# Designed miniproteins, single chains, continued (3): the designs that were tried, part 70

Each design is a single chain, and the fold is of that chain. pLDDT is the mean over its residues in the fold that is shown.

## One batch from the design tools (miniprotein)

Design m10429
Fold by ESMFold2-Fast:
Structure m10429 (fold): chain A 76 residues (1-76)
Amino acid sequence: SLEELKKLEEEIKKIRDRAAAQLTPVQQRMVELIRRAKEGAPLDELKAELDRIAAEHGLTPSQRRAYLKALEEAAK
């Protein structure tokens, strides 16, 4: 029923809100980039922003590659 769908949606929102509150600043920015990729933002612009985040926060090459892969997969 519509009521059951509303209850599930509220529970999902609370889980997402709690998860987001526990993310590091880097992870919060990456979640936003992934969301933008899913919404059809240009991948080249998102990659440039990832490079900015990597430089600002001292991400290792392996961390940067992992985030880049997640971003490219989200864009599909």
Scores: mean pLDDT 76

Design m10430
Fold by ESMFold2-Fast:
Structure m10430 (fold): chain A 100 residues (1-100)
Amino acid sequence: SKDLLAKEITQLSQNLLELLKKYKKEPEKFPKPKEVISDEEIDKTIEELIKLAREYGAEEAVKNLEELKELLKEAPKYIRQRIGGLLKDVKDTLLQLKKK
């Protein structure tokens, strides 16, 4: 349902924001990303998630994703890659849920 998707994207956006803040404080403690993702692909993915959040009426998720986007601009490349991979996984999961 739309309400379930709104709750899911809101929780995921909060979790991603918390992970980015944690990685920023202790980057040496986190593993390298599994795949190389371009900065342009990361930006496209977060913008697409923001659009999905707006479609679901999840305004808190929109705020969390906008904050995440700004924090990613200053993050080290390997942190951006790690969060970028998670953003892609989140997008793919939500799109699959929307199609069912």
Scores: mean pLDDT 76

Design m10431
Fold by ESMFold2-Fast:
Structure m10431 (fold): chain A 73 residues (1-73)
Amino acid sequence: SVADEHVAQAQRHLDLARQYFQQGDYDSARQHLDLADDHLSRAGEAEFAAGRPPSPRLVDLSREVTQLRQQLD
């Protein structure tokens, strides 16, 4: 589904953000977290349009993105 595709893209960008964070490239890490948030937002919109509640995977990824972003502050 469109939502599943966006969730997969969000996971990819979160993984890249973690890699950049480990390298000390905090600007690239933030950029990839922003891209992950964009994809999670689009996934949520697709689930809402389909009449579904937020999936557990979407909720979990949103939490992980927020946690890494807090480490960058």
Scores: mean pLDDT 89

Design m10432
Fold by ESMFold2-Fast:
Structure m10432 (fold): chain A 68 residues (1-68)
Amino acid sequence: MREELEREINEAMALMQVNVLLTYPSEDPEKAARGILNAERLGASDADIQRLLSTVSEEARKLFEEAR
């Protein structure tokens, strides 16, 4: 019940976060990596995470993988 509601809220937040990050990718590798990690924690799909990773620097991808 509450876990299902939290899932729906997190899913909506993840979709919003993904959309923002796709539109305004950060030039800072650490900020980019943290943004993608937050989207993943909120339940963003693997496809959306991969799309985000394709828009950021190699350094940001490495930071994301190391922190994961």
Scores: mean pLDDT 76

Design m10433
Fold by ESMFold2-Fast:
Structure m10433 (fold): chain A 95 residues (1-95)
Amino acid sequence: AAAAVLATLAALPEVSDDDLAQFRALADDPSLLARLGLSEGQQKMFRMLLSDPAAAEALLEEAIAALRAQHPEVSEEELEAIRARLRAELAALWA
């Protein structure tokens, strides 16, 4: 359900400043997927479901696009940092 969690966050009609701060903290904390409250089972299911890097990349891009749409005040630099960290976390889950 990790993919569902990310999709739910992206689909929220409002993303709080606290949620954005959590995503910005991803740049400083490589274990933030665990901090998002994902159980080990959910992380394993995420890995199994998104064993295709292209599918994971598409989900990540959807999440970033939704964050930008809901919070246009967030800089492109911040969005790129969030994107890069989430991509690294996804890669680590496949290892």
Scores: mean pLDDT 57

Design m10434
Fold by ESMFold2-Fast:
Structure m10434 (fold): chain A 89 residues (1-89)
Amino acid sequence: SPSEEVQKMLLDIGSQLDKTKELINNAKSEEQVKKAEDQINSVQSKLGELSKKVDSNPDVPTSLILRYTQLQVEYMGLKVDVDILKQKL
């Protein structure tokens, strides 16, 4: 179902954001920052696909919409953190 697909996508994105946060917190080299940037770019692509699926399926539960919004906010914060790290290294 669309709700099951959205839930799976939310879990995948959430897991990837958690890994990205660890990479950012432990980044001490340009190579490690590049790895975090690659993860953020992957998350952006997945959030775009998720957005299209949510927008085309009005019956998606509010709980999943709220989780999507939470992940979008977390993504934006981590993207800023990566940009700051790129300026320091």
Scores: mean pLDDT 86

Design m10435
Fold by ESMFold2-Fast:
Order: sequence, then C-alpha cells, then structure tokens
Structure m10435 (fold): chain A 111 residues (1-111)
Amino acid sequence: MTEEERKILREFLEAARAGDVDKLKEIMKKHNITLDDFAEMLDRLLEEHPEAELDVVVRFKENGVEKTLAVSSGAKTPEERAARQARLDAWAAEGKPVYAEVGPQTEELLK
C-alpha cells in the first residue's frame, strides 16, 4: 500500500467512525475515488496485514442510487462472531448510515 493510499484510508476511517456521510462524500470527491475503491483499499490492507482488525459498513444514496460498502476482518471465535453480530443488529435497528469499528493495530498501520 502506498503512503498516499494510507493517508486516504486514515481520513476515510476517521470520518466513518464519526458517522459523517458528508465528510465521506467530500473525501471521495477530493481524491476522485468511489466506495468500491475504498473497499479494494481496505481489502488490500487486510491481506497485507492479517493482524489488522476492522468492521465497516457504509450506506448512502448518490444520484438516486443506493451505495453500500461492507468490509470486515472477520471474527476468530464463535463468541466474537456473536458479539459482532449483536453490534451490527443494534446499528441496523437504529437506522444509522455508517458502522465503523477499527482496532488499535489498524490505526497504527495508517499512521
């Protein structure tokens, strides 16, 4: 992953953790990238760094079309999987556009 890609991902994940869809759209326009581009960058991060932990879901409408990004590092145990599912169910019930959980090692990798 390039230094520029790491800076873009850091900015994206910070906005995602804040639940700020307008900031996410601003980042996309500034760098001329799509949600699919972010998904590819996150997938590459997880492939290069198996110690990285994150779960990100983003849903919004752009030009009348619903856009979705979903990337997860996965759960290692059945207990972790159940806890993650409970968090996602709670988020979905609240109708929030962004869900983002980023582990401390993932944050360090993006510095």
Scores: mean pLDDT 78

Design m10436
Fold by ESMFold2-Fast:
Structure m10436 (fold): chain A 79 residues (1-79)
Amino acid sequence: SSAEVLAQLQQLKELTEQGINKLISEKKYDEALKYIEQAEEALRLMAQRFRVDQDPAAQALVDEILATLEKYRKKIEEL
C-alpha cells in the first residue's frame, strides 16, 4: 500500500474516535451509535475504493478500525 492510503485510514480512525468520545461525554448515546454506523459505512466505501483486499497492511488497519468501532458500540450499549 502507499503511505498515503495508510495515513488516510489512520486519520479516519483518530477523527472518528474523537467524535465518538465527544458524543459519549455529552451523553448523546443514540447520536454516538449513529455516528459509528456512518463511520462503518464510510470505512466500507473507502476500503473498496482503495482495494484494501489487495493490500495486507491496509486490510489489517481496516480490520483494526472496525474492531475499535465495535468496542465503542458495545461500551455505549452498556450505558
Scores: mean pLDDT 87

Design m10437
Fold by ESMFold2-Fast:
Structure m10437 (fold): chain A 74 residues (1-74)
Amino acid sequence: GAAGLAQFIIDYAKEKADSIPDPKAKEELVRKGIRLAAQKFLEKALSQRPVTEEDVKKAKEEIDKIYKELVEKS
């Protein structure tokens, strides 16, 4: 369900954040991951659509984009 997708996004963001040596970038990735999880939860709750593997893959891609931007930030 929507809650499971949200939890997955948070866990994936934390896993990625653990590889970041900069504490500020690490915290920022976790914060953005939580925000993305909340947005995806609301989207699924409002649409009443089931969570699919495609939804999980798209969420991973969004977190990966945020991770790359933060790692490249000076």
Scores: mean pLDDT 81

Design m10438
Fold by ESMFold2-Fast:
Structure m10438 (fold): chain A 50 residues (1-50)
Amino acid sequence: MDEYNIVVSTENPRSYSIARNAVLKDGLKTKEEVEAVLPDSATLLQLEKK
């Protein structure tokens, strides 16, 4: 289910995997919900349904 475009600004490459898993596995739908599970050093730049 790769119907989402997800972009994360982070110093840790694993942070984008956290954002992707939050959307695809945990069913989080809003930027606020995804940002809540990201580390403080990571910023969600884009979350769009394709």
Scores: mean pLDDT 69

Design m10439
Fold by ESMFold2-Fast:
Structure m10439 (fold): chain A 115 residues (1-115)
Amino acid sequence: SMSQLEEARRLLAEIYALIERLSGERQQEAVRLLAEMVVELARESVEDVTRSVGVALRGIGLAIDVDLTPADDREGLLAIARELLRIAYELVQIDPEKGLRLLRETLARIRALAA
C-alpha cells in the first residue's frame, strides 16, 4: 500500500541520518547492517523471479564493497549507504510487510550501535 511505502521512505531516511552521524568503524558497521538487510531482501527477490533481479544482484555486490571500503573513507561508506537505501526501497516494494519488519529491525540495530 502507499502508506507502507511512505513508512519505508521514513525508516530509510532515519537509517541514513544515523549512518551519516557516525564515523570510522561504527559507520562501517552500520553500513554493513544495512547491507545485510539488503542481501536478505535481495534473496527473496531472486527466489520470486521478479523484474527486480538486477536490483537484487547490485545490492549483493554493494554488501561485499562495504568490507573492501576503509573505515576512514567516510564519503565511500556514505556513497554505498545511499545506493543500498535506493535498492532497499525498490526491494521493499516486493513484500512491503516483510520489508517494513526488516527496516524496523535494522533501524533498531543501527540505533543501538549509535548509542
Scores: mean pLDDT 84

Design m10440
Fold by ESMFold2-Fast:
Structure m10440 (fold): chain A 65 residues (1-65)
Amino acid sequence: SAEELAERLGRRYGLSPEVQQEIARAFKGDPAGLGEVAAILHRATGLPVSEALQLVREAYAELQA
């Protein structure tokens, strides 16, 4: 779910509850939203967008396993 992705990224990267809510709203349970989730992670952490996108995709894949 959107909340599960937000919580997983929040635990791994030390994201605030406010940033986790932004991630949940951007994702909405739709994989098409992963790019916006990566942009939020990039802004919150300073990681490059390409790296943030890879990390977001990996976290999403783990939730489906």
Scores: mean pLDDT 84

Design m10441
Fold by ESMFold2-Fast:
Structure m10441 (fold): chain A 110 residues (1-110)
Amino acid sequence: PTPAQAAAGAMGAGAGRTERPSLIDVLVDKAAEIFGLTPEQREALREAGRKAALDYAKKNGGTASVQELVDAAIDAIVDEAVRLGAVPKEKYDEFRKALREAGEQYLAEQ
C-alpha cells in the first residue's frame, strides 16, 4: 500500500470513506500464522473482526477513532478464536497482546 493514502484512510479523517478491510486481513493473517488456522477459521475471524468494528462505529455514530475500531476488532477476533477452539483460554492474553502489537505496527507504518 502507498503510505500517504493508507495513513489518510487509517486516520479516519472523514465519514465519507469506509473502514480499511486490509487491517482486518493483516490481523487475521497474523493469527493464522501463529496458530495455523484453517481457511474456514480465518474467514470466521475476518467476519467477526469486521462486524465488531462496524458495530462499534455504528454505536458511536461514526465518530470512533481508528485505534478504537482496531481494539474492538482485536477483541472480537481473539474471542472468536477461543470459541472455535483455535486458541486455548490460557493463551488468550498472550494472543491478544500479539495482535495488538501487530495492529500498532500497522498503524505506525501508515
Scores: mean pLDDT 70

Design m10442
Fold by ESMFold2-Fast:
Structure m10442 (fold): chain A 56 residues (1-56)
Amino acid sequence: SATEAAREAVRLVKEKGISPDEAIELVRKLSKDSDLGRSLAIDMVRGAAEALEKEK
């Protein structure tokens, strides 16, 4: 699901340090859900990445 793909992408940003752009592309490739579900998943990844950047 898009939500599962988003959780995995957020985990990779936090634990492996992949770029937010790479995480977003991962969600796009792994999510076969509706466009709405994919957009929500991408927003979750962007929000998490922005929060991490503000902690630096």
Scores: mean pLDDT 72

Design m10443
Fold by ESMFold2-Fast:
Structure m10443 (fold): chain A 89 residues (1-89)
Amino acid sequence: MTREVIRESAEALERAAPELLRELEEAAENPVDPSKAASLIAAGGIEVAAAEFVADEAEKAGDEETARRAREVARRLREAIRRVKEAEE
């Protein structure tokens, strides 16, 4: 990807991530139906994969700051997903 596309993708992830993070955190605090939890975990997993892909592409392009931000988004989503899974146990 071009550096511009990488930055735009990272910005899109940063805009989308807060809403999904909030929903995952709410599900972790207030256990939901297993099917709903599974849907949130799946959506979170897709966003994690997208964030990690953007981070890898940014790193290859030498944009270490964008790579770091994208990895932070992935890290936060993974942590929220883990908490939802723990709430189901």
Scores: mean pLDDT 81

Design m10444
Fold by ESMFold2-Fast:
Structure m10444 (fold): chain A 90 residues (1-90)
Amino acid sequence: SKEEELLEEIRELLEEFIKRVEELLEEAEKNPEKIEKIAEEMAELWRETVEKLDEILEKMSPEARKKALEIIDEANERLDEIAERLNKLK
């Protein structure tokens, strides 16, 4: 269904984002001098991801949106772990 396609787009978008920030975190751990630039790249990727998420959410029914928010919450838990690791490098 269209709703299932939109939910899959959200999952793929968030998974790609998390993968990219995990790669950036590993780079920061290996090259502490790049932490500031890496934080800027992470912030830019998040801005782009939020814009795309908003576009998808606007197309969704209330029921599909509720499921999408659950997916986003799960992603936020993983992102919080990444943020804690990044903060320990500062």
Scores: mean pLDDT 83

Design m10445
Fold by ESMFold2-Fast:
Structure m10445 (fold): chain A 61 residues (1-61)
Amino acid sequence: MSLEEQFTRLAAEGIAAPTDEEMRRLAREMARLVAEAAGQPLTKELENVVLNALRAARARR
């Protein structure tokens, strides 16, 4: 699976996550993939940005 496909799958799973804890875990994994692709360190800020985006996407349903 390509990085893009893996990221898209994790995003879908994160939005559909039944608990905040599972969504947080998926957001961290997505943030790690973004950091690796960009050649940058994984930061708490990046993790929180992804987590907040997933929460907002779920809340809009």
Scores: mean pLDDT 77

Design m10446
Fold by ESMFold2-Fast:
Structure m10446 (fold): chain A 92 residues (1-92)
Amino acid sequence: SSLVEELKEKLREALEGLTEEEEIKEAAREAIESIPNVELISIEVVRNGDALVVIADVKITENGVTKHYQVIVAVDKEGKVIGIEVKEIPEL
């Protein structure tokens, strides 16, 4: 999905160099909400060791089809983005 790739790129750019939980959360929210046809459903930031992990649920609409995705972004203590994952979640 071209919107999934755009979402990954915007999150990498927005979060690189950030080390504070609230700053990371707000930057991630703003990056997600900046993309047309991407709807932010929920967002949280959790600490996992020395990393901060953004967990967001989004809905992406392409060609009239809406799909639910879970977004996971890990940022280390130095502000390096060490992982980005976007997974489709089947809706039951």
Scores: mean pLDDT 87

Design m10447
Fold by ESMFold2-Fast:
Structure m10447 (fold): chain A 66 residues (1-66)
Amino acid sequence: MFEEIKKLREKVIELTEKVDPELAAYLKKNFPKVMKALEKDGLSPEVMKEIIDNLKKYIEELQKKI
């Protein structure tokens, strides 16, 4: 799950940089904090799945704009 979140995070940032560089900078700032929390607190699989689903939905929306 950590590997999936890292991969999706980097893809979101890459796509967002092509569409909205300012928003990409904001996402970069927030994603390291999320990853650090996941490593320290050991969030439940259900919470991690929700994060993954939200990232996938956002990627799909970005791809529709490109």
Scores: mean pLDDT 74

Design m10448
Fold by ESMFold2-Fast:
Structure m10448 (fold): chain A 96 residues (1-96)
Amino acid sequence: SALLEEARRLAREGLALIEAARTSDLPEDEKLAMGRAGGELLGRAAVLVQEAAGNVLSEEEREATIALGGEIGERVVAGDESAEAYLGPFRQLVAS
């Protein structure tokens, strides 16, 4: 579906941005900002996956999902190994 194609695109971009942040020699604050931006793209992908499944999300639910993604992306870049579990479904989405 068009929603799943767009979700895969956002997931690819978000994962790439998080990996670029991890491997870059940028200042820590800039790396964390990149992680947040990458995580927000993953949050947007999650919203589109839910909508493709026929779920109707409120504006509040969409914003919360995107914000959570950003927070987790920042934690991943900061070295929080427990936050990496969030990336698994998006890696699977990109591979499908």
Scores: mean pLDDT 90

Design m10449
Fold by ESMFold2-Fast:
Structure m10449 (fold): chain A 87 residues (1-87)
Amino acid sequence: MEGDKELAEAQAEAIVKAAKLTGDKKAAEEAEKLAKELVENIDDIEKMEKIAREAARLLAEAAAKNDAPENLKEGAREMAAQAEAAA
């Protein structure tokens, strides 16, 4: 359904945006790859779940290691949780 694809694209965009906010360029690049895979696999629930969980771990790790502000860490975690829940 078109709405499901739009939701997946919104989740993918949120993942990339959150990763960029951590200030880690490598994490942002990996997030872009995961976001693309998420959209490409919108009809494969198992793959989407795996990708969303990998994105969640990436965002949490990047936020922690780059000593991001607390509100940014929380935002990144929420975005990752939304992506995981959408899978």
Scores: mean pLDDT 71

Design m10450
Fold by ESMFold2-Fast:
Structure m10450 (fold): chain A 89 residues (1-89)
Amino acid sequence: SLEKAAEGARKALEGAMASLEKATGEKLNKAIGGALSAIGGLFNAEVLKDGKSGAIDAKGAAESALEGAETEEGKEGAEEGLKYAEEGL
């Protein structure tokens, strides 16, 4: 659903943003990638009303945010993002 795709993207963005403060090197690159993909997922779901593309982007964002996770908050946000993105597919 559009709602699940958007929520997945929002949670992935929250996780990626939480990790940005502590991440360095490759993990920083993954956190940045997760944040950018989450913005794309939100744009697809909320602006273009494309739930499938939004959910695909949200899933990619959550996976990248998990790889970049340096904090429990970052990990939890990414895990919730992945759950909602999978429900949106």
Scores: mean pLDDT 83

Design m10451
Fold by ESMFold2-Fast:
Structure m10451 (fold): chain A 61 residues (1-61)
Amino acid sequence: MPSELERLLAELRARRAAETDPVVRASLDAQIAEIEGIEDEREALARARALLTLVRKEEAA
């Protein structure tokens, strides 16, 4: 089974791939790369969850 962080990153990459606005896509790429650079898994998980929550709110609008 992939880790929780791997699952969240996979979901974020899928959302990024579905994004049509190049500016928003670039922002998602930068944020995903930042999360991937975090050595503390708890901090990485918190950042990934926060980003996914924001993406979900935009899709619900």
Scores: mean pLDDT 78

Design m10452
Fold by ESMFold2-Fast:
Structure m10452 (fold): chain A 75 residues (1-75)
Amino acid sequence: MKEKVDEAVKLVEEYIEKSNLTELQKQEIRDAVEDLRKAFEKGENVEEAARRLLTTLEYYGFPKEVIEKVRELLK
C-alpha cells in the first residue's frame, strides 16, 4: 500500500508544480496528502483521509484523469 500512496503523492505533486495555484493553495493540498500519509502509518481513518484528499483535488480543479488515477491507487 505504501507504494501506491507514494505514486498518488507523486502525481499530485507533479500537477501542483505545473499548476497556477497559489503557495497557500498548494500547502492546503500538501496538508491533505500529509494527513493521508499519517493515516496509513497509523492504520486509522485511511478512507476518510483519502476522501478528503480527493475532494480537495476536485475543489482545486485537478483534471478528471489525475483524480481518477489517484482514486484507483487509493482503493
Scores: mean pLDDT 80

Design m10453
Fold by ESMFold2-Fast:
Structure m10453 (fold): chain A 102 residues (1-102)
Amino acid sequence: NPAELEELQRLAREVLDEIQARSKPLASETDIEKQDELLDEILAEALERALARSPPEFQEVLREAAELGLGLVYQVLIDVAGGEVTPEELRERLERLKKALE
């Protein structure tokens, strides 16, 4: 459904914009461990916001990405926002990555 895909792309862009805005102060943080902790916190909060607004199929993709790492959640949002992949293609990629890590 093209309308559902457009809404998903809009959601991904809004969440990415929030991550970028909240991450901007991290450029002045000199403690790498503290910077990593703050980034993980920003990404975890962004994930919760994305899950609350996502259809069940994309919620599953986001949860699978989060199990592999919060950085992968960020990559999923970029790919969706850019229109480079469908949620189904992302699910297949995450399943392959999960299998390779097992």
Scores: mean pLDDT 75

Design m10454
Fold by ESMFold2-Fast:
Structure m10454 (fold): chain A 63 residues (1-63)
Amino acid sequence: MLYRVTLTGTSPGIGSDGTILPPGTVLTAVDYRVLSDGNLLVTGPDGRVYLASPEDVTVERLP
């Protein structure tokens, strides 16, 4: 199942490889989970993972 993840806040998202995703970024995810520190971990269809604040993110299930 696919999800649309939108960074709606002023904080950027951060990839595990150090990639910075600017505010307003929209990406497709195959999975998302809340980490023990409260941050959201998003997994893209290419297997890349991104860290974001859950307060600054909207997640929508794609049809």
Scores: mean pLDDT 76

Design m10455
Fold by ESMFold2-Fast:
Structure m10455 (fold): chain A 66 residues (1-66)
Amino acid sequence: GKYVVVATDDGHVYQAPASKANGAKIGDRVEVTLPDGRVLEGTVQGYSNKPIAGVAGLVKDIKVVS
């Protein structure tokens, strides 16, 4: 898919271009960096070919942590 979808532990859903996921799989734990510089932990929910409605926003970077 063109986009990776991440659910953060604070109860929000974010998306990013799939290239930022660095090959993360569904269920992988990730740190997401928001454009404002906040870092949140979350879990990869999947990949989509379309922007998902209702996401909290786009993330700047994604790092697999487990």
Scores: mean pLDDT 78

Design m10456
Fold by ESMFold2-Fast:
Parts: C-alpha cells; structure tokens; sequence
Structure m10456 (fold): chain A 59 residues (1-59)
C-alpha cells in the first residue's frame, strides 16, 4: 500500500491525467509530479510510467 503522501500524489496526478488524456505535456508533468513527491514508492513510480506511456501514445 502506498504511503499517505504517495496516495495523495497518485490521486492528484491521475485526476490531471483523466482530464488531459490527449495532452502529452500534461501527462508528462503529472508523471514528474508523482516521481518528485514519492520517489521511493513503487506504486507511484508505476503510475508515473503509465502516464509516460499514455503521453507517448497520444503524441
């Protein structure tokens, strides 16, 4: 289970991603935000990786 900090970062980043699925820039910014807030959390890192994959798909 992610830490409370990681969980909040993931929720915020996913909210941004769901509103901006067609924006590779917004998805990459969301990924960067999650990595900076929870660098040691594997769930946060996995979330960032998924956001980067989505950015590549819509670019």
Amino acid sequence: MPSPEAARAIQLAMGVALGNLDSPEALREAADYVRKKAPDDPVAQGTADLLLEQADLVE
Scores: mean pLDDT 78

Design m10457
Fold by ESMFold2-Fast:
Parts: C-alpha cells; structure tokens; sequence
Structure m10457 (fold): chain A 68 residues (1-68)
C-alpha cells in the first residue's frame, strides 16, 4: 500500500538521522554487558529505546542486552 511505502521511507529517514545516536547507545549496552555490568547494559538499552522511539527496535536492544 502507499501508506506502507511512505511509512518505510519515513522510517528509513528517521533511522538515518538517529542511527549514530542509536548505534552509540547500542554499542554501550553491548560493552557494559560484555564486562558483566548488567545494570549499565540495561540503562544503555533504555536510552537506545528512547532515542529510536521504535518499539520493535527497543525490544531487539533489550533482548540483546539481556542475552549478554
């Protein structure tokens, strides 16, 4: 549908604009988790979730932090 195509284009633009901040938060979560800092990893994952505003991306980030 046209609405679906527009949503994907806008999502791609938003991801491009916030990709750097989201990537930094995601990297921080992974680093903290690898060091055994579960609290730091979860905090960074929450910041990533807030930065993206995307519930699916947020779930992926939390699952990654919890898996580490």
Amino acid sequence: SEAGQKALSEGGKAAGEVNEEAARAGMAATVYASQGDKEGALRAAREFAEATGNEEAAKAAFQGALAA
Scores: mean pLDDT 62

Design m10458
Fold by ESMFold2-Fast:
Structure m10458 (fold): chain A 78 residues (1-78)
Amino acid sequence: SAAEAAEAGAKIAAEGAAKSTGGEARGWGDPQGVATVEVRGPGGVGVGKSRMPEGADEEAGLEAGDRAATGAVIRAGL
């Protein structure tokens, strides 16, 4: 069911987040961002080819995403 799929996705994202804390996703997104669209076509693992998970739990992911977006906006001056 959709709820079970969401829970499975959250668990996988949680494992990814734990590995990101271990340093896997540190500084990974920036160089991929330059060629995100191009990389996706020629065999990229997805748009951005980032190892950073979007969020483990939907509720926790929303809050974490908001904080990340706020930080990015502050740095960009937008």
Scores: mean pLDDT 42

Design m10459
Fold by ESMFold2-Fast:
Structure m10459 (fold): chain A 79 residues (1-79)
Amino acid sequence: MQSPDNFQKWKDTVQQNIQDYQKMVDQITDPQVKQQFQKKIDDMKSQFDKATTVDQLIQIDMDIGVQIMQIGVMKVFPD
């Protein structure tokens, strides 16, 4: 059973976070690392398109956070 207002709010939040993550990936200067993270974000976009529950959106949001942390740890940006 879907809570329309709650689902839409989470969908909007996750969509914004995917856009922010895409901007971070676009800033990666190493071509091989950029391709690796681009594949991850493409997978997340696919999962987002197929998401029908709030729980699925929460899992995608958590995965985005983990991937952002991984980019930071790898220091693939020129500071």
Scores: mean pLDDT 78

Design m10460
Fold by ESMFold2-Fast:
Structure m10460 (fold): chain A 73 residues (1-73)
Amino acid sequence: MGGEYVRKAREIRLRSEEEAGEKGQEYSKAVKEALKGDTKTLPPDFQEALIRGFEAAYEYGNVSEEELEGVKK
């Protein structure tokens, strides 16, 4: 389930709190840029990577649950 990727992001945060904070911002920006490019047309592997980045951004509070669910669709 999607929670698996959120779990992964949480593990990264526990390893380096300072780095995790910056990564959350980077993931949020990268995901928002990718979404503008209509991610639905991307290969499945790229969509999977995008979902992982989006879940990391969600974990740090940079995106809403509605935005996260939109990417999973």
Scores: mean pLDDT 54

Design m10461
Fold by ESMFold2-Fast:
Structure m10461 (fold): chain A 89 residues (1-89)
Amino acid sequence: KKVEEYVKRIKERVERGESRFSEEMLELVKELLEKGEDPELVVEVVKALLEEKIKESSGNKEEALKKLPEIVEEALKNKEELEKALKEA
């Protein structure tokens, strides 16, 4: 249940007002990749975070879904940039 642990971490930090949800997710993706976590695990964490955001917005799924592509795009972009840096180092 590593995915659930990371999802809980992000939710707790966002609820405390430390950062925006998208910023915390991008920071987590960056940390996990730098730590050497399995890329498949990183993808599962991002997917689980997006699913939790949809659940919280179940009464307004339209609005949640409208923002999901942007959040996913930023997360994937960050992953690709870090992967390239690791290959070139």
Scores: mean pLDDT 61

Design m10462
Fold by ESMFold2-Fast:
Structure m10462 (fold): chain A 70 residues (1-70)
Amino acid sequence: MPRVEVVEVDEEKKEVVLRITDGDRVIEVTLKIENGKPTIVESSAPLSEGERIAALVEGKEVWEKVQKEK
């Protein structure tokens, strides 16, 4: 299972930066939040389907948590 870590949340840019560790691979992914939905705008390497899904799920949960702590 890929491991996802939150690197940075930029509320002004509505961006979340994640680090995905999947076996020997470490991938940095930048998500942009548009209308409450995360979209992958940058990745340091091509993502597998599982890595992409993990990034989108974590990005949404992190963004919703930040909004609720307001």
Scores: mean pLDDT 80

Design m10463
Fold by ESMFold2-Fast:
Structure m10463 (fold): chain A 67 residues (1-67)
Amino acid sequence: GQDAQVDYLAETGDASTARTAANYAREKGVPEAAQHFEAASKALEAGDRETAREHLRRGVDIMQAAA
């Protein structure tokens, strides 16, 4: 599920995937989700996986609500 994908991204520390998600959200007209994915990518670059996980989860939730 989406929670498993969020956990996987946070555990792997892949900031580039989070940035790709932010760009996708922006292209789809969901800037609030893009902001969370950008915050997640910065947290991953800083090694703060817990903060990244929370932002990834929030971004995914916003994208689901917008669909």
Scores: mean pLDDT 78

Design m10464
Fold by ESMFold2-Fast:
Structure m10464 (fold): chain A 76 residues (1-76)
Amino acid sequence: AEQEVIRATAEKALELAREAGDERTAAAAERLYQKALQGTATFDDVDALGVLVGFRLGPEAAERVGEAYREAKARA
């Protein structure tokens, strides 16, 4: 449940980072995605990614990542 929520959040961040061409955010999102697959991701990792998305991709991208998190949490 927790790792699935984190995976979905990282997946959305990766999608948006690739669309924006931001390799640093894409690398961070991909790393979190892999950690979630391994069962080692934490919500502190999600918070750090959210801050990075907001800083590098802007507030609209951060909100879209937040929406993906809330949707995944509702399904868990």
Scores: mean pLDDT 85

